# Designed miniproteins, single chains, continued (4): the designs that were tried, part 4

Each design is a single chain, and the fold is of that chain. pLDDT is the mean over its residues in the fold that is shown.

## One batch from the design tools (miniprotein)

Design m12107
Fold by ESMFold2-Fast:
Structure m12107 (fold): chain A 82 residues (1-82)
Amino acid sequence: SMSMEEAEEAAKRREEELEKKAKENPEYRDYYLQTAKRIKEILLEGAKKGLGLAEAARRANEAYNEQFAEWKKDKEEKEKKE
């Protein structure tokens, strides 16, 4: 199981990566920042429940990236019609 410190470090690293992506892609800034916040919540909750750091981080990242990509695609398709 991961420690709370390991979870916080992983969350901070991911937040920094997503903040960098937000700066590179300003049109998706709010989405990247919201995703970072949600991943942090999952990692910290996972640590409290005794999940392994690598497993918790991978699951959080993949689940939210998939939902985020589908949501983004749907939004872009709707905006093209307006």
Scores: mean pLDDT 72

Design m12108
Fold by ESMFold2-Fast:
Structure m12108 (fold): chain A 64 residues (1-64)
Amino acid sequence: MDLEEFKERLKEEFPELSLSDRLVEDLFKMADADGDGKLTEEEFEKALKFVRTLKLRSEPETES
């Protein structure tokens, strides 16, 4: 998938996260180590895992 598709799918997976375009581009480039300008499904899944880790650190420790 290209950057535009990655950005759209990322928004669908994490609608509660407001990620800047710059951060999304940085994530895309980080996952696309080969630099071909597109992600495989495996690279996309790794990016999702990374975003989930960021979410856990951004959430309050206690919700109740």
Scores: mean pLDDT 72

Design m12109
Fold by ESMFold2-Fast:
Structure m12109 (fold): chain A 59 residues (1-59)
Amino acid sequence: SNALIAAVGMHDLGVSRAEAREMARMSPAELAARLRERLGVDISLEKAARIIESLRRYM
């Protein structure tokens, strides 16, 4: 996925860039759990890993 789109999406969900930076350092399992709590969305570990990779590129 495009890193900029991922970061903008996180901001629109009420997640600041600082919080997104913190999420970029999480394990895929931790990110999946955090996204479930924030969005109520179940995401696979594979998808979570891709999101982390995109966020790290944006940072």
Scores: mean pLDDT 71

Design m12110
Fold by ESMFold2-Fast:
Structure m12110 (fold): chain A 98 residues (1-98)
Amino acid sequence: SMEKEKKIREELLKEAKEKVTKAAGKEYEFDEKQEEDLLLQYKFQIALEQAKTNKELAEKIEEIERMVEAGAPEKEILEAAEKLAEEAVKLAEEEKEK
């Protein structure tokens, strides 16, 4: 399933780039860090949509918000956000397979 994970990543990155292109009216070139940042932001948008119907996911988003308010290290906040984003993507993909 590593090939499936790579395909999902490539599809999400393409969708995120298309969204930026439509909003800006032109195509942008992204370096690897910019692609990772864009991908994380897009995955987090998926998490916010899933949280509308999933209480557990909504509670995890609130936990990350509390970490930010408490002044937790940026690395710990990013790691928590990445884990949440990965969980939300998995839930969205499972919903598509129904």
Scores: mean pLDDT 77

Design m12111
Fold by ESMFold2-Fast:
Structure m12111 (fold): chain A 88 residues (1-88)
Amino acid sequence: MEVIKELLKKFQEVLAETRRLAETTDLSEEELLELFIKRLKEKLKEIYEKYGDEEVKELLEKLEKAKTAEEAVKLIAEFGRELAEKYL
């Protein structure tokens, strides 16, 4: 449960930051999405380095191979759905 708590915390932090930027800056939807993905990848890497979780590693590898922002968002959404079904 430690890994899941950290994942939820970091995901919520990145979402809150992105929402704040959307409300307070002139960044485009595309720029906001790219920033969201970049920040989330950084947090996932930190979690993997701390816990060595295989599922987090697999998500990171998939995100690094994603060719478009839309593909990356879909991967993140699928991962979040699986976590919600299993732990929430």
Scores: mean pLDDT 77

Design m12112
Fold by ESMFold2-Fast:
Structure m12112 (fold): chain A 96 residues (1-96)
Amino acid sequence: GKIEKLIEEIKQLAKKYDLPLPVVYYAAALHAQQLAQLSSSEEVKKQEEEEAAFFKQLASDLPPEQKKLVEQVFNSLPEGTPLPVLLKRIAEALKS
């Protein structure tokens, strides 16, 4: 289904950037929430808000320190930054 495909896409991104799955879920949640805020379409806004809530729930067990790291990287990047670019920057931050 749609949810299964979305989870598989996130798993592929986690493998590509060598990131823990909950970190990718949390990054995807912040990205989706920003897309909802930037959208002028009520349909797109609702879809992105639902995806953000879903990913936040999947990342519920992510430690507060890891959430803070993801948030710091996310807030350091321009609005509309694509998810793969965000994930690459998070991977770089975790290696330092």
Scores: mean pLDDT 84

Design m12113
Fold by ESMFold2-Fast:
Structure m12113 (fold): chain A 79 residues (1-79)
Amino acid sequence: EGEEILRRMEEILEELKKDKQANSKVKPRIDLLISYAETALRRIRNLLKQGPEKLPEARRIAEDVEREYKFLKDYIDKL
């Protein structure tokens, strides 16, 4: 459902903000992902306004952001 997708995206953004405060060395990479996630969130909100038939596309965008977030977290954890 749309609210679940939006809630997850907001959780990722909050985690990215915390990661940015803790890891100044990788701040530019985190800033890029924050910008990407903010753009994706705006796009998801616009898709959800168009109706439930757009839910699969909104979910795909959210999955793309979550994949990028996972790659970033894996990278930070290896530092």
Scores: mean pLDDT 80

Design m12114
Fold by ESMFold2-Fast:
Structure m12114 (fold): chain A 103 residues (1-103)
Amino acid sequence: AFMKNGILPVGAVFDAADDASVAEALRAVEEGARRAKELGRRLLAVLIDTDPAATDEQLAEAGKRAEEVARRLGVEAEVVVVRHENPTSELEVEIAERAAREL
């Protein structure tokens, strides 16, 4: 009975101050949202900024753009934006999985 409600976690490492990097992260969110829709799941998108020079406003804007991508696809999504100096692909997955456990 408890297996019916799933969250699809998606992690992306990006530079919030670089438009090309933000666009690439948003493509990962769009792909995750499409998959979540096909599976009938909610999306959890975790965006990890690696640029210490990126402003809080740039991080907030990236988060809002990710929320808009999921909304346009009709997918219920939670978007989390965090700062991290040394991300890896494994860390993206671990952070996304930890965040999914808190929901």
Scores: mean pLDDT 77

Design m12115
Fold by ESMFold2-Fast:
Structure m12115 (fold): chain A 83 residues (1-83)
Amino acid sequence: SEKIIEELRKRYEEYKESDPLTAHAYKLAIEIFELTDDPEIIEEAVKLVKETEKLVKQGDYSKAIGLILRMMGIKLDIELEKK
């Protein structure tokens, strides 16, 4: 969905200077969105980035990092499945 990717790009630009951790999560979601058309994977990536943003705002950096690692795993799995 064009609307979803546009929102993710906008959020990345908003956070990249002020909140690098949240920005990194949005960047991972954008990269996942560009690598796959699977709606279930896209839905999970969007959920994970929104949850990471919430955790960072709450100061729960340990849980936020855990979600970022999960998103990195999703991206890696997609890249490895392509070869």
Scores: mean pLDDT 84

Design m12116
Fold by ESMFold2-Fast:
Structure m12116 (fold): chain A 66 residues (1-66)
Amino acid sequence: SLIDLIRELIAQGKSGEEIARELVKRGYSLEEVREARRRAIEEGDSVTASAAHDVVEVIEKEGLPT
């Protein structure tokens, strides 16, 4: 799942920018990242929610093709 991929990239020490680029390379949309963030919040996973928030901001600011 996208949440598990974000958790894996966090565990690898990736920055929000690096995670954003990896998700875009894999064909994930901005809406899918927003949904993953929402689910992380609902599950009480503040670390993953924070990382997903940073990814959303990076994608929006950089205008990456999602």
Scores: mean pLDDT 79

Design m12117
Fold by ESMFold2-Fast:
Structure m12117 (fold): chain A 90 residues (1-90)
Amino acid sequence: TQMGQQAYDMSSSSNPSDVYQGSQMGYQSSQSPDTSTQYYAAQAAYNGGQSSDPQTVQTSYQTGQTTYFNSTDPSVQQISQQSIQTAQSQ
């Protein structure tokens, strides 16, 4: 959970470098079987998908797909869908 929370916190930063790092940590957190960690990873992906940096957007897209397919939790799946749609709209 701490890694997922950190990914989310960094993805919410006004600093593009922190958002990028948050997106990468979010991708790592998306591999977790823990629902709360997946939830934070999906939120990090949603934030990163709104970035002006193409690499951050691409990583966030992959994170959203990963949390969507790996989670059985409806709230994680909903946020994951939103993150995928946000990244695709760039």
Scores: mean pLDDT 80

Design m12118
Fold by ESMFold2-Fast:
Structure m12118 (fold): chain A 101 residues (1-101)
Amino acid sequence: LPEHRSALPQLFRFDGKPAAFAFGTVLPDGRVALSVSNLSDKPVTVTVGGETVTVAPGESATLVAREGDTVTVTVDGQTREFVLRVVPSSEAARRAEELVA
């Protein structure tokens, strides 16, 4: 069925301040193009599926993942984890609005 699907967005706060925002689109082969934006003034390290990338302040990086993968986000020695979930794109859009409001 041609329903657009997206990764459920996540906003990471460290010391009460937004540090990283993760969102993604489901590719035709079922993989997820996960984009992580660094909203902080520190480097953000992202690990998923055995791949690790360091995102500079104000930049974004894209990693390829699958539903059910554990994503680890580290900034300034603090770590947060989430399990990548795929939802209808309309639900992902609503969640993103809630996180940035």
Scores: mean pLDDT 81

Design m12119
Fold by ESMFold2-Fast:
Structure m12119 (fold): chain A 71 residues (1-71)
Amino acid sequence: MEEEIDREIVIAFAEIVLALAKKYTPSALPEVQKLVDKAIELAKEGKFDESLKLIREAIRYLNQKAEEEAA
């Protein structure tokens, strides 16, 4: 159950990040998708710390890109 819960959390965060990128910062989508896909692969391998680090990186990238486009 623990590994399943961690995987579900990673997938949920991935879906949210992708939805935000698609809605508000479409130009960031290719890089966000790449980071999210890699995070999901790591989560499937049980590497949840590395997976969450990539999700955080995707969020930072998305936020920076959104700020640049709003300038």
Scores: mean pLDDT 78

Design m12120
Fold by ESMFold2-Fast:
Structure m12120 (fold): chain A 60 residues (1-60)
Amino acid sequence: SAAEELLAAARRAFERLSLEELRIVVQSIKDYIAKNGPTPLSTAMLRIAEEVLRRKEEEE
């Protein structure tokens, strides 16, 4: 599905970001959800971004 393709592309993009850039992305998604309410896509996007951030912080 288009949503699955978008989430896969987002994960690859997040993996290429620096820790500092990824923290900005996580905060941006949280702010968007706070203002507009959660959707399945925005919730999945936040989860992926937080997973990648946590992994990068734990592993070089």
Scores: mean pLDDT 85

Design m12121
Fold by ESMFold2-Fast:
Structure m12121 (fold): chain A 95 residues (1-95)
Amino acid sequence: MSPEEREQLVRIADLAVRIIDAQIQGLISSEQTLGLFSGLITQLNAMYQETTDPRIRELIQRMIELINEAKKNVNDNEKLKEVRERLRELRREIS
């Protein structure tokens, strides 16, 4: 895995966690949260099409799945906390 692709995935994982934290704290609306997550999924899909590394594709797909789980449960703080912890675990695996 290239250092540049690793750094980009870490940054996206960190942003996803920050978005979840903001939603749980009531700092942003559910509509804003959904929009931000859709933006991250768009970035991840672009990376998926550009990468030739199957390990990076697997990590991207797992991250998309976790963000989609957060989108489906945007009003469920307990589910958001579960997704946040799984994103933190994935972020540690990438690092």
Scores: mean pLDDT 89

Design m12122
Fold by ESMFold2-Fast:
Structure m12122 (fold): chain A 89 residues (1-89)
Amino acid sequence: SPMQQSILQFRLTALVVEIAYLSRFDPQKIPRALAALGAVLQDLAQHMSPQQVQQLHDQVVQSLRDAGVPQDVIDQVQAHGQAAIAQAQ
């Protein structure tokens, strides 16, 4: 439903903010945030097309780049997100 999609998109936005914060102030907690991201992407894959989930993941990656998150963290986000999307298909 449109409301369920809005809730899941809000969760992605919250995770982007959390990952950006943790990359600057508490990088040891990044793996836990990546696990949460994977779970949200798998939930999204049950409600959206593969192309829509990929587009949302691409937006997450771009938002982290715009926030100045280090490339090594961005690489981890991309790897975790792609693995989660592939596993859901």
Scores: mean pLDDT 85

Design m12123
Fold by ESMFold2-Fast:
Structure m12123 (fold): chain A 70 residues (1-70)
Amino acid sequence: MEEELKKRREEVAKLIDELISLEDNPYRQELLKQSREATLKALEKMTLEEADLVIRHYRVQLRLARARKA
């Protein structure tokens, strides 16, 4: 259980880190960094199902961010 949650936490961190790297606005980049720390802390107490929903959310956000770069 703990190892599966750790893998999901690492996946969320990776997705947010890529979103930060694609963000050109310094204000939004800083907000993403703050959101990263808060989200990873919250994930420590989430169920695997809740963590999978967070991963899905960030995968959609990353796809949209990449589409904006064309």
Scores: mean pLDDT 81

Design m12124
Fold by ESMFold2-Fast:
Structure m12124 (fold): chain A 94 residues (1-94)
Amino acid sequence: MIEEKEVKDEAEIREEAKRVAREVLETGQQRLVLLKMPDAKLVVISGVPLGESAVAEVIVFYPGQDGITLFRVVARPDGSVEIEEVPRVELGVA
């Protein structure tokens, strides 16, 4: 299901990504969340099941740039939730 939500900053994006990862872990269903920012950037959270875990990938679209992955959140069956930071470069650079 696609949801839209307004967020103010990166900390709120991180909390939404953790929520999405946990919900995907519990339901086994893919989830997309569109977050709108006041600085005219668009953030997409793509949650997918991955084996026994769930991953929420956060992609940011800045004005004049392609989508770039900021970080991903991994929710595991043991209840752990981990944020993995990625380089702030365009997708597919390396």
Scores: mean pLDDT 73

Design m12125
Fold by ESMFold2-Fast:
Structure m12125 (fold): chain A 68 residues (1-68)
Amino acid sequence: SEYEEKLRKLAETLNPAAKEAVEEFLEGIKKKDEKKIEEAVKRLLESLTDKKLLEEIADLLTQLVRES
């Protein structure tokens, strides 16, 4: 998925907590674990302070959930 690749590239620029949450989100998508996806999304959004980056990541997360 192009959205997964974009999210992984963005994750390399994020703090360690946000990067960990991205990996947990992607694992949740792969395993179709709804609770893991929800918890990872919450942790990821809470770990970001830049509003524009938050919006870009939220869009990518939404697209990945829709494709799953």
Scores: mean pLDDT 80

Design m12126
Fold by ESMFold2-Fast:
Structure m12126 (fold): chain A 55 residues (1-55)
Amino acid sequence: DDQAYHDAVTALALGASDEEVERIGGPENLARAKRDLEKVPAMKAGSQAGARALA
């Protein structure tokens, strides 16, 4: 259970698409991961290198 949620959070933080994350952990974990990431300001620390790697 924790593993699927953790994988969803990690994938979202690395910039994976919603469809990718849903395939990894399912739609419930995708929704939870999105809510949790928004509530955790510490995730901003990862944004410099891993949260969104557009280029």
Scores: mean pLDDT 67

Design m12127
Fold by ESMFold2-Fast:
Structure m12127 (fold): chain A 75 residues (1-75)
Amino acid sequence: MLSPEEIRIVRQAIETAASDDPFDREVGIALLEMLLGILKAEGADPEAIETVQRILDAVRAGNLDEARKILDEAA
């Protein structure tokens, strides 16, 4: 499971990516990519890695409601 700090970071990234500003959208995606890279490098729980990957994929597809749903189920 994601830690409370990781949940906070992911939520901030999703809401940043939900912005109408294309720059903020790219920043939100980059934050999720950075967190995913850190989790993989640290050998984090496969469930946590999979959850962040699914959220990133949903955000990249423009499915922000799906990204929020995945995070809420993980919190």
Scores: mean pLDDT 84

Design m12128
Fold by ESMFold2-Fast:
Structure m12128 (fold): chain A 75 residues (1-75)
Amino acid sequence: MAEREALLALLDEMIADKRLSPQLKAEIRGVRDVLLEHDMSASQVRDALESVISRISKEAPQLAAEAEKRLKEIE
Protein backbone atom coordinates (compact mmCIF):
# COMPACT_ATOMS: atom_id res chain seq x y z
CA MET A 1 0.00 0.00 0.00
CA ALA A 2 2.72 2.53 0.97
CA GLU A 3 4.79 1.19 -1.98
CA ARG A 4 1.89 1.62 -4.43
CA GLU A 5 1.29 5.19 -3.16
CA ALA A 6 5.01 6.05 -3.56
CA LEU A 7 5.04 4.60 -7.11
CA LEU A 8 1.95 6.62 -8.09
CA ALA A 9 3.51 9.76 -6.55
CA LEU A 10 6.64 9.25 -8.69
CA LEU A 11 4.42 8.90 -11.78
CA ASP A 12 2.68 12.20 -10.87
CA GLU A 13 6.09 13.90 -10.43
CA MET A 14 7.09 12.77 -13.95
CA ILE A 15 3.80 14.05 -15.42
CA ALA A 16 4.43 17.47 -13.78
CA ASP A 17 8.03 17.75 -15.08
CA LYS A 18 8.53 20.67 -17.52
CA ARG A 19 11.11 18.69 -19.56
CA LEU A 20 8.34 16.47 -21.02
CA SER A 21 6.34 17.44 -24.12
CA PRO A 22 2.57 18.00 -23.64
CA GLN A 23 1.94 14.94 -25.85
CA LEU A 24 4.13 12.64 -23.72
CA LYS A 25 2.51 14.03 -20.55
CA ALA A 26 -0.91 13.10 -22.01
CA GLU A 27 0.32 9.55 -22.81
CA ILE A 28 1.62 9.10 -19.23
CA ARG A 29 -1.64 10.49 -17.75
CA GLY A 30 -3.45 7.80 -19.77
CA VAL A 31 -1.25 5.12 -18.17
CA ARG A 32 -1.93 6.57 -14.68
CA ASP A 33 -5.71 6.55 -15.31
CA VAL A 34 -5.60 2.85 -16.32
CA LEU A 35 -3.58 1.95 -13.19
CA LEU A 36 -6.09 3.76 -10.94
CA GLU A 37 -9.26 2.46 -12.70
CA HIS A 38 -8.19 -1.21 -12.62
CA ASP A 39 -6.92 -1.17 -8.99
CA MET A 40 -3.58 -2.60 -10.09
CA SER A 41 -1.09 -4.03 -7.57
CA ALA A 42 2.20 -2.35 -6.60
CA SER A 43 4.12 -4.81 -8.84
CA GLN A 44 1.86 -3.96 -11.83
CA VAL A 45 2.31 -0.22 -11.15
CA ARG A 46 6.11 -0.76 -10.97
CA ASP A 47 6.10 -2.60 -14.33
CA ALA A 48 4.07 0.25 -15.88
CA LEU A 49 6.53 2.83 -14.44
CA GLU A 50 9.49 0.94 -15.96
CA SER A 51 7.73 1.11 -19.37
CA VAL A 52 7.01 4.84 -18.90
CA ILE A 53 10.66 5.53 -17.94
CA SER A 54 11.79 3.68 -21.09
CA ARG A 55 9.44 5.88 -23.18
CA ILE A 56 10.65 9.08 -21.44
CA SER A 57 14.33 8.15 -22.08
CA LYS A 58 13.79 8.82 -25.81
CA GLU A 59 12.81 12.48 -25.18
CA ALA A 60 14.25 13.33 -21.71
CA PRO A 61 17.10 10.90 -20.85
CA GLN A 62 18.16 12.87 -17.73
CA LEU A 63 14.63 12.76 -16.26
CA ALA A 64 14.41 9.03 -17.12
CA ALA A 65 17.68 8.36 -15.22
CA GLU A 66 16.43 10.36 -12.19
CA ALA A 67 13.10 8.46 -12.22
CA GLU A 68 14.85 5.05 -12.54
CA LYS A 69 17.01 5.88 -9.49
CA ARG A 70 13.91 6.92 -7.49
CA LEU A 71 12.06 3.76 -8.60
CA LYS A 72 14.90 1.56 -7.24
CA GLU A 73 14.66 3.37 -3.86
CA ILE A 74 10.93 2.46 -3.51
CA GLU A 75 10.66 -0.96 -1.78
Scores: mean pLDDT 81

Design m12129
Fold by ESMFold2-Fast:
Formats: structure tokens, sequence, C-alpha cells
Structure m12129 (fold): chain A 69 residues (1-69)
């Protein structure tokens, strides 16, 4: 499924994920720069909303709000 990620600094990335599951790692692409970040899902809110933390890449250490699109 396609997800949109909005980071705490306002950066936006997109990713494909298989499911929404805490601990799932995935790669997201910054829509402005094309830079790749690896994120881990830290909380699932509902079937369309989650939170993830960037564990590597230029946005490392930032939290993102994820939405299924």
Amino acid sequence: MTVKLTFSDGSVATAEVKELKVGLKFEAVDTATGAKNTLEIVKVVDEKHFYAKAVSGPLKGQTAKGTVV
C-alpha cells in the first residue's frame, strides 16, 4: 500500500509498505529531494494512520506521521 509521511520539520516522503505493523522497517523517498530514508513504524493509530521514526538517511531521528493514500 502507498503511504505518505509528514515529518516533524514539514518534509514529505512517500513509501510502499506491505502492512501497518509496529517494528516494520521500510524505505521512504523525500518528495522534494529524492533522498531515501529508512523508517520504522513505532505506533499504529488505525487502518490508515501511523507514526514512524527515521532510523537512517538525511531525516534520521525525526518522527513522521504516516497516512495511507
Scores: mean pLDDT 87

Design m12130
Fold by ESMFold2-Fast:
Structure m12130 (fold): chain A 100 residues (1-100)
Amino acid sequence: MVEVLEEAFRAMLELERYLQEHDPERARALGARLAAIAREHEDDPLLMLRERFREYLRAAEELGFPEEWIRALREAIRLLEEGKATEEDIIEAARRVEAE
């Protein structure tokens, strides 16, 4: 479970890096949508993360990003929708990605 979230966070960071370097306008548009999601769901961190992953998935699919990144995002969204991920799982996954 933590491993799936970790892979999805890595996919998000790689997509953000790619957009900042190659398409800063799309990076800004994505950032604005993510900020709106954070404001709408500030009292529900699991729902906020699920909606954020959906925005990254949309961008990854539009760009034709590698299938492994798309699958990581889809699997993380599925775990969140099924209520199988906890806040502790999210914190641990984020910590692992930040440590690398």
Scores: mean pLDDT 82

Design m12131
Fold by ESMFold2-Fast:
Formats: sequence, structure tokens, C-alpha cells
Structure m12131 (fold): chain A 81 residues (1-81)
Amino acid sequence: SMEAASVGSAAGVMSAGADATAMLLERAGGSKEDIEAMLKTGKRAEEAARKVNEDPSLVEEGRKVTEEAAEAINRAEEKLK
């Protein structure tokens, strides 16, 4: 469905954003723990995108994962100040 495609796309964007944030943390001399947490956030968003595309009934769950990933990325960006 269009809703599932939209949510899957958003989750994919969050996955890419988490990976980019992990690279920025590494360049800024961030902790291995913070970098690893961002990479895990990216993997969870990637999995959510795949699941929503395979099963449109998971669209609400995909939205929640996308929202949680966005919050995690924002918190990690605060550490780059």
C-alpha cells in the first residue's frame, strides 16, 4: 500500500541517518559505545523498513520504530556540539 511504502521509505531514511551520525561521531572522537548504539539504531530501522514492505499490517509498528530512531539520532547529534 502507499502507506506501507511511505513508512518503509521513512524507516530507510532513518537507517541512513543513523549510519551518517555514527560516522560523524567517529570523526569527532566519540566513544565506541555511542558509535555502536547508532549502528544498532540504523540496523533496527533497516529491518523495520523491510518488514513493513513485506507486511503492510506492520505499518503502525514501522512508524513507531522510525520515530524512535529519529529521537535517538537527535540525542546523538547533541553529543556532537
Scores: mean pLDDT 85

Design m12132
Fold by ESMFold2-Fast:
Structure m12132 (fold): chain A 100 residues (1-100)
Amino acid sequence: MEEVEKKLKEFSELFKKLKEAFENKDFQTFRESLERIKKLLEEIKEKYPELEPLYNKAVETLDKLYEAFENKDFETAEKLLDELERLVLNIILLAREKEE
């Protein structure tokens, strides 16, 4: 439980940083924040392999988000950023239930 709560806080801070980087068109901070989110998702996948379908969808969404942002398709990037945040939150909530 403590480990999942710690990751929830880290994801919350990273999504705030991502949204600020998106608004400011800060490509470097956006890229670095997505790379950190991907690493945290990999750590969750190793502990909860049953969440692999959600993890795979989150990683695919993350990769598409990065491509859209780099291509300056900001409308698609905004939609994918919202979807990624929802997927990550769902993964964390399910992981928390498995620790209880």
Scores: mean pLDDT 82

Design m12133
Fold by ESMFold2-Fast:
Structure m12133 (fold): chain A 88 residues (1-88)
Amino acid sequence: SAALAEEMRARHAEIKATSPSELEYQAALLEALAEVYDELGEPELAEMARELARALREAEAAGLDEETVERRLEELAEAKLKEIEARK
C-alpha cells in the first residue's frame, strides 16, 4: 500500500541517518524489512531477513572484506530460500 511505502521510506531515512557503519546500516535495513514481511504474513521471509542481518553484524565484528560478506550473504539467502521451498 501507499501508506506502507511511505512508512518504509521514512524508516529507511532514519536508519541511514543513525547507522554508525555501512554493514550496521544494511543490517538495520534487513531488520526493518523483516518487520514488513511479518506485516505481510510472510514469516519465513521475515526469518530470512533477520538471519541476513545477524550475518552482517557478525561479518562486521570479524572485520571481513566486502566481497567475502557479499558471497556469504548470497549463500545464506540461497540456502534459506531452498528451506522455504522445502517446507511446502
Scores: mean pLDDT 75

Design m12134
Fold by ESMFold2-Fast:
Structure m12134 (fold): chain A 61 residues (1-61)
Amino acid sequence: TVPQSLLDGVAAISPEAAAVLKEADKRNPAAASAAAHDLVTHQPDASAEEAAARVRRGGEG
């Protein structure tokens, strides 16, 4: 389960990525959480498209 604070962090970067993260969390919470954490801590300046793509790939892992 992705914590709300992490969802808020992702939403600050890209609302689209936050929406994708919510869906990924339903399928694989561990992978979704890891992808969100990576985005917030290592790539806070990612574009909206990049952020959404990273969360999708992370959620698939």
Scores: mean pLDDT 71

Design m12135
Fold by ESMFold2-Fast:
Structure m12135 (fold): chain A 71 residues (1-71)
Amino acid sequence: SPEELADLVRDEADYLMRRARANPDDQSLLDAALATLERNRGVVRAEAPPELARELLSYLDELIKELQELK
């Protein structure tokens, strides 16, 4: 369901961001987190209804920007 997709995307993103923020010098961890968020961005574009996709993509774009600033 769209709600289950949103919850999974947010939970995975929160987990990855907590790990990245705790280990900002771990470039491999940051690269893996970025790759996962970019993959989830693609899934959201393909699978989410337009209104939910807009919200989730804005959320993911903000987190991707934060990770890029840590590199």
Scores: mean pLDDT 85

Design m12136
Fold by ESMFold2-Fast:
Parts: structure tokens; C-alpha cells; sequence
Structure m12136 (fold): chain A 91 residues (1-91)
């Protein structure tokens, strides 16, 4: 299911195991998804767009919204096996 794929992505991205995605973890995930280096300013823009409670981190629900947004891009889905698997699970 999409939830099972999301949990796998979360475990891979959440390197410190705290159940939230911080700016550094998000940067690494976005760089993998886009296949290029991402500026800190770009990471902060993505974080702010999905951080609805202004915690400075993404919880599971906020991160899922971000992953859904990336999965809607054919370019990102084609490049990232994790995003591709999540997009397939949403179908």
C-alpha cells in the first residue's frame, strides 16, 4: 500500500529515528529525488511549504503531502525508485 511505501521512505530518510524529517534529512531526500544538489534556500522553501504547524520539521502527514507532490511529477517519479513505487501504490 502507499502507507507501507511511505513508512519505508520515512525510515530511510529519518536517519536519527525521531519520527520527523528535519532540514538536513529533507535536503538529502530532495537531492536523491531530483538527482542533483539542492540549495539550502530551496530546501527551506520546500520545508516551509509543507510545515503547516511551524515546527521547523515535517511530521509524517506533512512529509506524505510533500511525497505526493513529488509523485505527481513524471520526471521525479521516473528518476526516483522510491517516488515511483509510492506513485504506483497510489494508482
Amino acid sequence: SADEVLERILKKVDKNGDGVIDKEELKEFLEEAFGREVSDETVEAWLKAFDTDNSGVLDKEEFEALVRTLASSPTVAARSPDIQEYAAALA
Scores: mean pLDDT 78

Design m12137
Fold by ESMFold2-Fast:
Formats: sequence, structure tokens, C-alpha cells
Structure m12137 (fold): chain A 78 residues (1-78)
Amino acid sequence: TPIENLRQKAKEGDVDGTSRAGLQVVSEIRTLAPDDEEAVEEAWRLVDEAVEKTREGDIEGALKAVKELEKLLEKVKS
């Protein structure tokens, strides 16, 4: 899944992979909740955080952002 791919790329310290996987998660949230602009904006913020933390080598911080994004994804699926 996009969220599992994002987690894996962040764990590997793959900045480009984290960014691409993050875009897929944002796209999934947009598809599930197209009128929820707040959810889409929060998804972008969390993806940016995951990418920045991965770039810094802060894998714990990157995975924390991925976990928050996973919670957001579960909320919009409900």
C-alpha cells in the first residue's frame, strides 16, 4: 500500500522515495475525501515533515510523521 511504501522508504533514509510515496498517500486521501481540503492540507504537511526528517537522518521523527499520516488515512476511510 502507499502508506506501507512510505514507511519503508523513510526507514531506508530514501529522501526521493519518501517524497514519491508521500505523494501517493496524498493522492489516496484526495480520492477518498475529495471535498475535505483540511485533510488534504494536513496530509501535505505530514508528508513534508516525513521528507524533511528523512533528509536530516531523523528516522524516528520521519516514522512519527508517517504514523500521524496513517491515522489521518484511517479517519478519512471511515
Scores: mean pLDDT 85

Design m12138
Fold by ESMFold2-Fast:
Structure m12138 (fold): chain A 88 residues (1-88)
Amino acid sequence: MGEDLSQYLQWLDDRIAELERLIAESPSPELQARFAALRQQYQDLKNYLKTTPIGTQEQVQALNQRLADLDAQFAALREELARLRAAL
């Protein structure tokens, strides 16, 4: 748990750092706001994992679903940014 948790928290930190760069690189205020909101959601997930022991199947399922939803949002925003950059 300790090593796997540390690797998972590092992955979340890397994703948050990438989102901070994407916010700075976004040409659209709307897209900047959407990346900022997503960054906050990943930060909230990181804080939850640091403060909450995951001990039930329901908690694991909820965590996996939340992560999947965040990853889907990230992929969609990355695709939108790429399309906007291609149009510039």
Scores: mean pLDDT 79

Design m12139
Fold by ESMFold2-Fast:
Structure m12139 (fold): chain A 70 residues (1-70)
Amino acid sequence: SELEIARAILEAIGAALGREAEMARLKAALDDPEAFNAELLRMAAALSDEEKQKALAVIAEQNAAFAAAS
């Protein structure tokens, strides 16, 4: 499901950035769009440009892995 894919991507980002606690908050809010968007905006404001680029690379890798898994 899209929710399971989102969860996996957030876990991968947390591990890559050393921000597992922050990504756990986003994961907990996945079923609440308002809470999720609020945490996402807070997180986006807190990330450096380098962290954002690393997060985008992780997202691309995860999307490629899901595409390869059919």
Scores: mean pLDDT 80

Design m12140
Fold by ESMFold2-Fast:
Structure m12140 (fold): chain A 81 residues (1-81)
Amino acid sequence: MPVAVLDIRGLSPEEAAEKAAELGKKGYNVAIRDDDLEAAIAAAKAALEEGSGVAIVPGSTSDEEAAEWARTLRPGEVLGL
């Protein structure tokens, strides 16, 4: 599955959700790098509604590690912190 890493540090929950939904609509699984759990949960719900597999990873996680967490997820699966 194609994977996108979405760094949500500094984004509002609404901004994070909008970006995550757009990636999900394009057929990406999404690795969400969180700064705030509220924004991360909003983004995860938005991507899951579009059929993405979603990984929520700590803000310190590299792009390569974040992508690896999301790559093998099935549609609608979530891997949390």
Scores: mean pLDDT 81

Design m12141
Fold by ESMFold2-Fast:
Structure m12141 (fold): chain A 67 residues (1-67)
Amino acid sequence: SLFQAIGEDLAAAKGADGTVPAEKALEILISHGLSREQAEEIVERAVGPDGTIGGSELAAELGKLLG
């Protein structure tokens, strides 16, 4: 599924701290066929104040937008 494929790419992109930089998460979402606007909305909702995203938070926001 699209969720699984995105989740696998995010897992591969995680740093040692288990988070993904917002820019990298945006690239992954767009590479899987999301529009830039959709990808930016997901990232903005999931990103923390340090500019990184936890994988579970990103997956939750992706689920809300894509159903």
Scores: mean pLDDT 75

